# Designed miniproteins, single chains, continued (2), part 81

Each design is a single chain, and the fold is of that chain. pLDDT is the mean over its residues in the fold that is shown.

## One batch from the design tools (miniprotein)

Design m6806
Fold by ESMFold2-Fast:
Structure m6806 (fold): chain A 63 residues (1-63)
Amino acid sequence: MRSWEISYEEVDAPESEVKSSDEVGLIANQGRVSGETVEVLVGIARYRGAPQKVYRLTLSPQP
C-alpha cells in the first residue's frame, strides 16, 4: 500500500519480537483492510554485516 503514514523509533527488544518482512507485509495488508493503525517491531541493518537495530514502526492507513 502506497498511502501509509509511517513513524519509527529505535527500541530495545529481543529478536524474538521482530517480524520478518513477509510478516510485516501481511500485518500491513490486514491493517489496510480493517482501516486500523498497525504497530510492528522490525530489525534493520544499514548494510550487510551491520549490527541490527530494532525499530517500532507505526503504520497508519491513509484514505
Scores: mean pLDDT 62

Design m6807
Fold by ESMFold2-Fast:
Structure m6807 (fold): chain A 92 residues (1-92)
Amino acid sequence: LIDEAIALVKSALVYVEQEDYDRALRLLDDAIELVSKIDNPLAEKAKKLLEKAKEYVERASKGDEEAKQKAIKLLEEALKLLEKLREEEARK
């Protein structure tokens, strides 16, 4: 579950960088759905970052270049939280 969510977010990041916003949005929706199934404060924070990133990807798709950079930063922050969550779960 967490590994799948991380893979989806990494793929979404690549598509945002390539300005393929439609694919990025679809991958983000899938990632948000998976993360929402994890009952953990880090997952809740990551979900909020992913939801905010999705908002910025939608703005970027309409020509907002600044929104593209904000989306990338939010996705990178969400990835760090998800990777930290994965490490914490592996220690249990």
Scores: mean pLDDT 84

Design m6808
Fold by ESMFold2-Fast:
Structure m6808 (fold): chain A 80 residues (1-80)
Amino acid sequence: SAAAIQKIMDETKAKMTEMYKKAGYDEDTAKAQADRIVASIEAKIKKEGASIDEVKKIAEQTINTLELTLKSILEIRKKR
């Protein structure tokens, strides 16, 4: 259902916002980045369609990719 997909997107956005904040981004920047990523996922789902399970998998992969990206950025900063 659309409501179930929206809940997954809202939870994903909140989690990404928290991840950016923990990585040292200010709240406004963190929210803007999370909003941008979620909007891209929502646009793709609207264009191509997706099941709830596919949306959950996309959300999980997006969170995991962001975690690795932010970890890499922080490690590079530590070595300077």
Scores: mean pLDDT 83

Design m6809
Fold by ESMFold2-Fast:
Structure m6809 (fold): chain A 79 residues (1-79)
Amino acid sequence: MEELLKKIEELKKKTIDNYIKRFGDLEAWYEAAKRAEEAGVTDPETLEALRQQIRDKVIAELKKKIEESFNKYLEELLK
């Protein structure tokens, strides 16, 4: 049982890391665009600057959300 749980945790971490590597930039772009729209920012230069500023923060938040969602889904499956 313990060995199976360790393998599941390893797979989860690898899956999250792969997702962030592939889609992190897209998610950061989307979040920056959404925040710019809420703030009434429409010029491309300001949007690009905002994307760069929040990129790392958005990726960190996304990684945490995916991890939490994955853990919740696994808990439901193990019931």
Scores: mean pLDDT 73

Design m6810
Fold by ESMFold2-Fast:
Structure m6810 (fold): chain A 120 residues (1-120)
Amino acid sequence: SEEEKLLEALRHTILAANDLIDAVKSKDPEEQEKLRKNAIDHLKEVIELTKDNPEIVELGKKAISAIENKDFKTALKYLIKILDMLEEQLKKHVKDPELRESLLATIQEVKKKLNEVLEK
């Protein structure tokens, strides 16, 4: 279902965000490379799950390119835009009010963490 694809895309986006936050905080180059590769793999899943949304696909590709170029600040900014787009889609497609409220709260928490890293 479209709801299941959006939920899975959100999970992969959150996993990519956490991997990139950990990569920025890590002082170990081998750990940074592993986390960077994991984030790219999660974003590839987001692109596949959201192939019917060209804007999310384009943002995902730009985020991957930024990660490959080690431009973490730009990658985090694209992840925030992906989360904004997923929030709009989830508001339209998730009909359970409790699930919808929980998902939107999770998105706001992840965006807050990403913005905190960008401000430092």
Scores: mean pLDDT 90

Design m6811
Fold by ESMFold2-Fast:
Structure m6811 (fold): chain A 58 residues (1-58)
Amino acid sequence: EEIDEYAEKIANGVTTEERDEIAKALGLSREEVMDAVRQAQMFGSAEAARDYLLGKLE
């Protein structure tokens, strides 16, 4: 639910500050959020970012 909202923000383009806020909210590292951004850009979808984030959260 909240992860879907963060994935949409990541796919639509986020600032460095927004990436840090998402990382803190999800308990992930900044690098993991940056990897989610790369997934969204590579596959052109928020769904790719969401799946990556869910995999990191276990």
Scores: mean pLDDT 77

Design m6812
Fold by ESMFold2-Fast:
Structure m6812 (fold): chain A 72 residues (1-72)
Amino acid sequence: LDEEIDRGVAVVALAVAIHYSKNPEARKILDELLDKVARGEATPEDFREAAQKARSLGETDIARLLERLAEM
């Protein structure tokens, strides 16, 4: 199976996560991740790290979404 993240799916999912986030720090993390995805530089590890940061900010639903994207 190709382990490359589908950039289209990831972009849409990250945009939805940014919309759900009401925390400016969580939005910054998601925006930085979205920039990496748009550049084709995002890895599953980037999504897992972003998920851990989101959990630290109390953004559990966003963290779960990011973990699912890491498993693609």
Scores: mean pLDDT 76

Design m6813
Fold by ESMFold2-Fast:
Structure m6813 (fold): chain A 94 residues (1-94)
Amino acid sequence: KTDEEIVEELLENIEALIENLKSLRKLTEEDINLIKVAFLAQAALVNKLSEEILEKIMEKLGLSEEDKKLTYELIENKSLEELGEIVQKKLDES
C-alpha cells in the first residue's frame, strides 16, 4: 500500500469510530477529542506509523497544535494497554 492509501484508510476508520461513538453515547466534544487522540496514538504504535504519515493524518483530522502535541506525548509515554484504558474510561463515564 502507498502512504496515501494508509492515510485514507486510517482517516475512514477514525471517522467511522467517531460517528459510532456519537450514535451510541452522549459524549462531550472534549471526550471525543481525547478518544480520537488516544485511538490515533494506538494506531501509530500498532502500525508503526512514520512521523510524516502521522502528521498528515493529524492535519486531515483538523487536530489543534495542542492535540498534536498530546498525540506525540501519548505515543512516547503510554503503552497500548494504558491508551486502551483511557478510551474505556471515557466510554464508561458517558
Scores: mean pLDDT 75

Design m6814
Fold by ESMFold2-Fast:
Structure m6814 (fold): chain A 70 residues (1-70)
Amino acid sequence: RRLSPEELRLYAEAGVIEIQLVTYKRFGLKPSPEQLERARRVIAEMRERFPDDPLAQALAADLEELLAEL
């Protein structure tokens, strides 16, 4: 549905993290513990702030899967 400015900001931050994780996976590199912590924080924010938004929940699940594959 309609995205709020707060949703757009969080989506943008999640998108940057996703690109970084995908890039690391592509080159066979492991993310740092700090990058893993940042990703988990964004996942938690998505799940808690937008539990009724299927797109936010799908993005959180996607990031969780990327972390598990690394």
Scores: mean pLDDT 79

Design m6815
Fold by ESMFold2-Fast:
Structure m6815 (fold): chain A 62 residues (1-62)
Amino acid sequence: MVPKSAETLAQELLANPALNAAQRKEVEEALAELKVADEANDVHREVAATLKLIGIQEDLKV
């Protein structure tokens, strides 16, 4: 199951005007990975995609 919190984070990042084109692409790729992981029931892949989203969020703070 795609974690609602991870999908919400991805949507919030995509709405952030400070997000550059490269970061936007990474968020979109992570969101796609979350959906693929949900379809495959791959919890480890979901966690990896979520950590990538968190990393992008932290990059926006510094």
Scores: mean pLDDT 76

Design m6816
Fold by ESMFold2-Fast:
Structure m6816 (fold): chain A 98 residues (1-98)
Amino acid sequence: MEKKRELAILDTALNILLAGALFEHEVTPEAEKQLKEYLAARREFNAAVDAGDSEAAIEAVQRYKEHAVRLAKLLGDEDFARDVEALSDRMIELVKEM
């Protein structure tokens, strides 16, 4: 599979997992803060990938992972947070290979 396409599929899958968790749980002020940071990092990441800016994409995907994992820890159990971290790590690997 083309790396950019695999990256888009992983981004979509991770976003669906976090959205599902938000529907199952009460959104605390801390979870809302992490959601806003995650969405901002996701926008920066997608913009950098679309622009072909590898350095900006690497920086943005690291922020993406940080806020996605923090949000996952607030919304789910340890297993859920681990799954979100594994998906984020695969995204970082793909970006480094682009």
Scores: mean pLDDT 84

Design m6817
Fold by ESMFold2-Fast:
Parts: structure tokens; sequence; C-alpha cells
Structure m6817 (fold): chain A 59 residues (1-59)
């Protein structure tokens, strides 16, 4: 893959992760979840995002 194609896919993965984070924050705040629970859920989404990006870079 070209560098431009890899960068485009990274942007798409990042945008998807950001959309999930926004939705999760809104839903968890509405439910009165603790900051710890919100942080742990966001950390999980970020971890999955980084894994997908790493797989693209190492391909």
Amino acid sequence: MSRAEIMRKIVEITMEANAKIQKVREDMIKKGESLKQIRERIAQIMSEMFKKQEELIKA
C-alpha cells in the first residue's frame, strides 16, 4: 500500500474511534457512571484503535 493509502485508513480508524468515544461519553454521563468507568471504557476503545493502526503500519 502507498503511504497516502495507509494515512487515509488511519484517519478513518481515528474518526470511527472518536465517534464511539463521543457516544460512550454521552451515554455513560446520562446513566451517571463514574469518571473511572468512563475512563476505562475510553481506554479500551483507544487500545482497539491503536491495535488497528499498528496492524496497518506493520503490514
Scores: mean pLDDT 81

Design m6818
Fold by ESMFold2-Fast:
Structure m6818 (fold): chain A 89 residues (1-89)
Amino acid sequence: SIEDLAQRVLDEIASRAPSMSVDQMIALLDELADEMAAQGYNVLAQLLREQARLMKAHRAAHPDLPDAEARQMLLQSLQDAIRATFDLL
């Protein structure tokens, strides 16, 4: 189901996050969004692109924000957005 796919995407990002910078996570979201769009999962693709865009904007507004803090914010925002969009618990 789309809900299972969304949860798997979230889990994969979360598992990789500790080994990545926030800029690498932003790039990963854009890459995954392209892959989701290519498969027809346009809602999930748009959500991933929007989260990447919002974090890029936040980073531009707060250039001294620590990488670990930015990663936590991005993961939390992504989790909240996916849960809200796909009615996940």
Scores: mean pLDDT 85

Design m6819
Fold by ESMFold2-Fast:
Structure m6819 (fold): chain A 97 residues (1-97)
Amino acid sequence: SAFLERLREAARLVGGRPVLDMIAAGAPAEELEAVAAEARAAVERERARLAEDPTDREAVVALGRAEGRLAALAGATLEQVIRDETELGVLEIEEAI
């Protein structure tokens, strides 16, 4: 259903926003890992629910929110790794000059 797909996409954006705010505020790794663990458990639970009833809007929203949390964490982690590697590279070049 095109409606359920759009609902899931909207739920991903809503679920990701609080995680992006936590990351921007400098939340410790332990708190982010706890959010990731809860989101992974929610994805497994809601996927099982949707396997029984693929039209369950409540499960679609809950799945979308959990996927949004994981996507925000994964994106921020990748961006931080790229940034840290870039900053290290700049420092190495400055030391070589």
Scores: mean pLDDT 78

Design m6820
Fold by ESMFold2-Fast:
Structure m6820 (fold): chain A 91 residues (1-91)
Amino acid sequence: MEEIRELGEEATKLAEESAKLYIESLKSKDPKKSEELYKKAEEKGKEAMELLKKVIELAKKEGAYELLEEELQRLQAALLSYKEALEEALA
């Protein structure tokens, strides 16, 4: 139970960091800085995805579907806040 929540919170945090770095890469005037920020965003996104896969598998193994739903809703809510920032960055 505690492990699913902790991993889910960490996955959401990494996904948020990835989204923030991606937006910063789009706003950067320096091509080299933009590329470095994009690479960091990809690394954080990959880590978030790997943790999310662990959360899903652990929840399936333990039958902890309510906790899985809570963590997926947390991730979705976090990413929705960055969708607005991304739309602004692309305008």
Scores: mean pLDDT 80

Design m6821
Fold by ESMFold2-Fast:
Structure m6821 (fold): chain A 107 residues (1-107)
Amino acid sequence: SLIEKIKELVGPKLTELTQEFFEKASEESKEKFKEKLDEAVIKIAEAKNEKEFVEGLRELAKAIYEAAEEDNLKEVAEKARKLAEALDTYLETGDLKELEELIEKIK
């Protein structure tokens, strides 16, 4: 499944960024992020096709970016922004190899 391949490429990076955010963020930022995390997880779970699934992943990456920026977690914010941009590019091109290459550049 193409969705399964996208999960394999994107899932570990989203997990890594989410974990890093929860380790470094203030309690206030964690509380705000949990609401956005729940919204994004529901969107991902309810996705009817590949596009909706990737849109859900992008929403989660954007939520991490916004929460990290508000908490002045510059490295987490930059990585999350790059991940959201990679997912936006994939939504335009459908190029799975380009998505993989863009994710590998996020360190």
Scores: mean pLDDT 87

Design m6822
Fold by ESMFold2-Fast:
Structure m6822 (fold): chain A 58 residues (1-58)
Amino acid sequence: MEEDIQKSYEAMLKEGLPEDKAKELAERAARLVQATRESTGKEFDPEKIGKALAEFEK
């Protein structure tokens, strides 16, 4: 989980988001990845989810 948050956070920082916003969105991305793994066994790439959330916020 922490690894997923870190990957999403770094992806968002590379997209130019402020640190505070990137941290909040990275936590949301990690929750999506965890919920998917627990419910269906399907996995999302936390870096891709983080980047998509960052693009949505721009």
Scores: mean pLDDT 74

Design m6823
Fold by ESMFold2-Fast:
Structure m6823 (fold): chain A 80 residues (1-80)
Amino acid sequence: MLLSKEEYIDNVVKTAKGMREMGMSEETIAENIAHSAFRMQKELKLSKEEVIDMIREIAERVGMSEETLEHAIRLVNEAL
């Protein structure tokens, strides 16, 4: 069921919001999101496209800059 995927998304969104509020760099936030996406891809056996869609949803919920979103997507494209 979708609960596992939604739980991962919710946890990553909360972590990213916390990192931003703590003044962490956009680059560090993007790297954390990418690493979380790699873990989700492995555990949930997602396609690359599904991982990118999840990153876009996380970016929207967090209110990430387009630059941060593109950096996270680039890391996923380079690794997957």
Scores: mean pLDDT 77

Design m6824
Fold by ESMFold2-Fast:
Structure m6824 (fold): chain A 87 residues (1-87)
Amino acid sequence: MIVVAGVLVDDDEEAAEAFLERVREALEAGNQVIAVIVTDGSALARETAEEARRLGAKVVVVEADLSDPEAAEAAALEAAKKAMEEM
């Protein structure tokens, strides 16, 4: 099964850790994981993306304006859709 896990990452370490835990659990359950990270380009987002890749997920990084959560979420959904089309 393909599981899509998404997170908005600026400097929120708690959100990043919860996201990585979800990715790890989905991979351990035998799923293929598409990890979508929506970011303003922070170092935490880059580290989170590298950790998700290390765990075995297909990582998609989306740069978006995090002050507009609806636009950021729409960008994440579109990126996930394109990633699924490649799998």
Scores: mean pLDDT 75

Design m6825
Fold by ESMFold2-Fast:
Structure m6825 (fold): chain A 115 residues (1-115)
Amino acid sequence: SIEELIEKVKKRANDVNLKFAPASVIYKNVKRLAELLEVDISPWENVPPILMALVSVAFPPFNVLVQALAEKLKIPRSKAIDIVEAIIHGVAHGYLTEEEAEELLELLRERIEEL
């Protein structure tokens, strides 16, 4: 479930031996989320993905994605923050594998289509 993947990110966040994902993988997952939420992130295409991960809560695309996700899924903003952070920070810091990130995005797509 979405909740189980978020919990995995939070538990793995203390593992100092986790590898960083390549910038292309981070951007790919952020772009997929943005496409799912119908958010245009093209103005931010040239921002390094690692910088996006480090300053996510203060970064304009982060807030737009959080708002769009909360509205589309009809969930509290706090839950939308956890999901967007899991995709950005989870992938960037290796707290989510590429397969787990794809699973999370597919679960979000299914939830949006059910509404």
Scores: mean pLDDT 73

Design m6826
Fold by ESMFold2-Fast:
Structure m6826 (fold): chain A 80 residues (1-80)
Amino acid sequence: MKVKVTAEGVSLGVAGKGRVETEDGRIYEGNIAGGLSNGTPVAVFAGVDEDGRRVTLTVRLDKPLGSGEFEGELVAETPL
C-alpha cells in the first residue's frame, strides 16, 4: 500500500513526530524513527489512527519529497 510520511526532527535512530497517510485515506499520528533494513531506508512508526486505535507501522521509504516528507510503501502493520 502506498503511503505519504511526514517526519519532524527524525534522524537515524532518533524518534520524532510523524504522520502516515495511506492511499485509502487513513491517517496515523504518533512517533517515527528512521533506520535501515538490509540497506533499505525504512521508518518505524508507533501511533494511533483517527479512531484512537494503537498501531505499529513499518514503511519502506522510496522517495524524498523534501521538508521531511517521503513517498513510501507500508510493509507491515501490527495492532497494539
Scores: mean pLDDT 73

Design m6827
Fold by ESMFold2-Fast:
Structure m6827 (fold): chain A 84 residues (1-84)
Amino acid sequence: SKETLRREARREAERLDDYVEELKKKAKEAYEQGDYRKMAATYTAAAIRLIGVIFLAEQAGDEELKEKAEKALEEVKKFAKELE
């Protein structure tokens, strides 16, 4: 099962940058359209997913992915504050 966790961690690492950029794009589009509920939902979904990736990285022993996911979470939080 440790091997399964490592495979899942690698998949999340490969998708993380694209995921963060797509979330920023969707949140910005929602903000520009005045859809603040969709913007809030987008940030909430992003935070939940990134917390999940951090947990997966810890379980897999993937310190690089954990650090990258923690930085991504802080970036999403910062982006959310800049749109307020």
Scores: mean pLDDT 78

Design m6828
Fold by ESMFold2-Fast:
Structure m6828 (fold): chain A 94 residues (1-94)
Amino acid sequence: SMSLGEYLIEMVAEAVRAAKEGKLEEAITILETMASLFEMSEELTKEVIERLEKGDFEGLVDLVVEYFAKKYNLSEEEKEKLLEELRKAVEEAL
């Protein structure tokens, strides 16, 4: 019922919210589930988790959007829209 991009946004926002609430183990589990769903490499998954743990939510968003855009061959306009929507969802979760 949701697009792949909508699932990505929801999972990242949930992980950020869990981290803000001090539920770091839950946040990491959400990101690991996201990484598995979107077939992220072990190295990329580790980087995504590390940015979450550091509170680098902007860096987390940028890394995830870059990966998703390359994997699904998004246009520059689609990539910019995804970046804007994901940033808004993360800001609301904080």
Scores: mean pLDDT 87

Design m6829
Fold by ESMFold2-Fast:
Structure m6829 (fold): chain A 89 residues (1-89)
Amino acid sequence: SLEELEKEVVELFEKASKALEEKDYETFKRYLEEILELVKKHLPELTEEVKKMIEEALKAFEEGDYEKALDLLRRLLTLILGAIQEKKA
């Protein structure tokens, strides 16, 4: 269901945010990859935009720009949740 998708997306973003706070790149990357797989399955029209934002977030993390990585993570969450809400309408 879209409600279960929304819950799973929010949970993955919370886990990714925690990994970012802990400076755990491998865990951060893994959760972003899991988010991408959910997007491919349920929101395929967003796949390329989401992939690009994930690549930018990972690059920001690698460069030590954690504020930019967090901003991109928040924008990504807003994009995905917005698309889920549109499908409910």
Scores: mean pLDDT 87

Design m6830
Fold by ESMFold2-Fast:
Structure m6830 (fold): chain A 100 residues (1-100)
Amino acid sequence: PIEQLEQVVTDMFMKIRMAIILDESGSEVVKIIRDGRARIKALKPQFPAKHQPLVNQMIALLDKAADEIEANINNKKQVIEVVDNLEGQVTDLLRQMKAS
């Protein structure tokens, strides 16, 4: 399940970075995050009890980031800052899951 989660996360951030490069709207970034969040939630039942809190934290971070981007949808600098922070936090959670 960790390898599948890592693939979902990698695909999500790749799509987000491409949307930013192509100067897509913040609404496209929100859509990509929400799609990624749904895929992560679908994987959640496959994780052992010890990983459930970390998966829940990841979902909460995605929800918060989507809300923050939606509130600042036309502010490209804010969208990039939210995405950069989200990628760092999600990467840290994945590292914690692999270490446990």
Scores: mean pLDDT 89

Design m6831
Fold by ESMFold2-Fast:
Structure m6831 (fold): chain A 99 residues (1-99)
Amino acid sequence: SELLRKAIEYAARSLTFTELELEVERRYGKEMVEEIRSLSPDTRAIALASIVEGRMTVEQVRNLTDEQRREEARRLLESPDPAVRDAAALALEYMEKKA
């Protein structure tokens, strides 16, 4: 069933975001998660992934241009962490759908 396969994929994407949010909360506190949640979906995905990788702060991600966000997402696709890679892929999908 294609419907079941798509439902499982959607659930897996949801879990990836939850796992990254939990890691950010563990390292930096709940206030940082709330700040990230105020961002657009593409910027939120990049912020979660970049912060977990130790690459950027929320403020640095917020100040990125659309092109710089795409470049950061492409770098994050090289992460050894599957959750970071999945978030980077989702960010690129959100950015493509907005164009």
Scores: mean pLDDT 77

Design m6832
Fold by ESMFold2-Fast:
Structure m6832 (fold): chain A 98 residues (1-98)
Amino acid sequence: LEELLKRFQQLVEELQKAINDYLKEKGKWLSEKVDETQAEVDAERQRRLAEAQRMADYLGKVDPELAKRFLEQAQAEIDEEARRKLGETVRKAIDEFN
């Protein structure tokens, strides 16, 4: 029985190591995919924010208060879309590995 317990413990340790190695590889791939999507979303966010800022600057020459409201609304909309795109990518990746 004592030999069986030692062998069982060794098998559990080997299985745990195999699971950890598998999760590391899968986790790295998932992390890389998420980072790639984040970079793409951040680049798009930056472009849209720059366009919104330009519009706000032109509008601000006529009505500074309206320009401020426009920029705040545009920023909120851009942030919401970025969050939605990132969330969708993470959800799809999790579903793939589920």
Scores: mean pLDDT 74

Design m6833
Fold by ESMFold2-Fast:
Structure m6833 (fold): chain A 74 residues (1-74)
Amino acid sequence: KPSALELVRQALELKQKADEMEKKGDYENAAKFYSEAARLFRQAAEQSPDPEVYRRFADELEKKAKELEKKIKE
């Protein structure tokens, strides 16, 4: 089972990929990767004694994903 550190590492990799997709104007794929990264940060938070930083990152990434989805559909 993945450790909190492994989850954070995977989340950062997904965020980097999302940033690259967003930079290319691929908002649909960027939103998907941001949502996956947020999910992993939430899992890391559940395993951490100090979860607030990870929850904050998850919230920010979820907000960004929703904004990108809205941008391409409205």
Scores: mean pLDDT 82

Design m6834
Fold by ESMFold2-Fast:
Structure m6834 (fold): chain A 83 residues (1-83)
Amino acid sequence: MIDELDVQVSLLLMSAAVHRLMLSNPDVLRSQSPEQLQQDIAYSKRVIEEAEKILEKYPEVAREAIETASRLRAELERILAER
């Protein structure tokens, strides 16, 4: 039986990798529409909330997901505020 928690861990690892790729391409972030920026900010908030739920059992995975999502959210909020 695949534990639902194992699926959640895999999704958070994927989210952290995607967020790292986005942070590595700041020109792409700056070219996004205001609607896309707001959507990405909302997704980053949800990733942080889900990661906090597994922090006790999988601290390394949760910490990486929170760190990358928080950095992306801060950058997206700065870009949106400049418009």
Scores: mean pLDDT 79

Design m6835
Fold by ESMFold2-Fast:
Structure m6835 (fold): chain A 83 residues (1-83)
Amino acid sequence: AERLIQEALERARETLDRAGELVREGAPPEVLRGAAEEAIRLVTEAARRAGREDLVPELNERIRRLAEEEARRAGREPPEVTP
């Protein structure tokens, strides 16, 4: 069960890192927002499949923090994403 969540978090990190690189290279900030929204959906589904819906708020916060980090590196305002 824990493994499903860890794999989803790893994919989320990779997705946000790639989106952050693209935004740093001149892609629009919507790319990072879209990546953050997709990452939230991935970790939420993984938590549900693992029977750990109690972790959804913490996982969403972790994804938001990763997106904020990427936005700061790109000199951009953090994306607004809702759970």
Scores: mean pLDDT 78

Design m6836
Fold by ESMFold2-Fast:
Structure m6836 (fold): chain A 61 residues (1-61)
Amino acid sequence: TTVRRGTGNPIEAQKAAEDVGKDHAAKTGTKIDVKLEGNKLTVTTTSSDGTGVSIAEIDAV
């Protein structure tokens, strides 16, 4: 497999995070939003009651 498409793929990282997020949300009732900002992926997780919010920043490239 060619590594020349970069050390990370932000689009693939975003899709993977969305897939994991949908599975987790379905089981726990949380809401997960994934945003790509340049070379960083921002994942925002909101609890089902809306009172808990966590933000994770991941280097996508």
Scores: mean pLDDT 67

Design m6837
Fold by ESMFold2-Fast:
Structure m6837 (fold): chain A 93 residues (1-93)
Amino acid sequence: MSPEEQAQQLLLEGRKHASVGLHYLEDGDVEGAIEHLQKAIDYFSRSRELADPSSPLREEAERLERLVQKALEYAKKGDVEGAIKLLKDALEG
């Protein structure tokens, strides 16, 4: 598997964990959500490091890493509604 294919697979795994984190927030399990959002950030970070710096894949990994980090901070502060909105916007775009 090429580095670019690996980066794409990592991005998809990150998106899955972010989606699971969103579902935990909607169910009121903030601790479970935080664990999955942290995993998503790790996957996006690894995808970003592996992707070609000029590729759309790199830009998407950076975008998702930034937005999910913001959602994680909102969740940690108890702003569950803000975290949910950010994650929905991030995962739909």
Scores: mean pLDDT 87

Design m6838
Fold by ESMFold2-Fast:
Structure m6838 (fold): chain A 116 residues (1-116)
Amino acid sequence: SPELERLEEAIKRLMELNPELKKAYEKVKEKGVDEEVVKAAVERILSEDTGDALIDNLVEGFEEVLKTGDDEAIAEKLALLLAIIKALLEKAPEKARELAERVAELVEEYNEKLKK
């Protein structure tokens, strides 16, 4: 997925720009994300009535976390979102691409602020 590749490239740049966030992200990867939370989110996104609203809520929640500048909170939320996107690629690739694109845009905007 070009959208997932864009997101992974944006994350890679974020880790290069913020070494403390990279350390937090590596710790989250070692512990793993809560797989039950990922499964619940995927199931709700696959629901015709809730999917679009949940994607909007996930994106808005991530934007608010980015505004805090809390590296640990950003790392945890980003790892969770990436896990949800990867799980969605097998079951709802169009929803996965939409979520990946929107998250990538927010990470790219955050990266530009870190360069200044």
Scores: mean pLDDT 86

Design m6839
Fold by ESMFold2-Fast:
Structure m6839 (fold): chain A 66 residues (1-66)
Amino acid sequence: MPFSDREIAVLVAASKVIAEALAAGRISLQEGVRIMSRVVDALDKDPNMSEEEAVALVEAEIARIE
């Protein structure tokens, strides 16, 4: 259906980085939601996206906001 176990693992890895950035005050909640949407869009375009690639995408988006 919507997500496989592998896709869920990728989303969980991305969400941890976003949650840590939110807790540290590096990004707003609105920015966190936007970053998560970008991860979901990237995963839809490349279902073989790794956890490492998703984390790198999140870190790059956070760096662009700073």
Scores: mean pLDDT 79

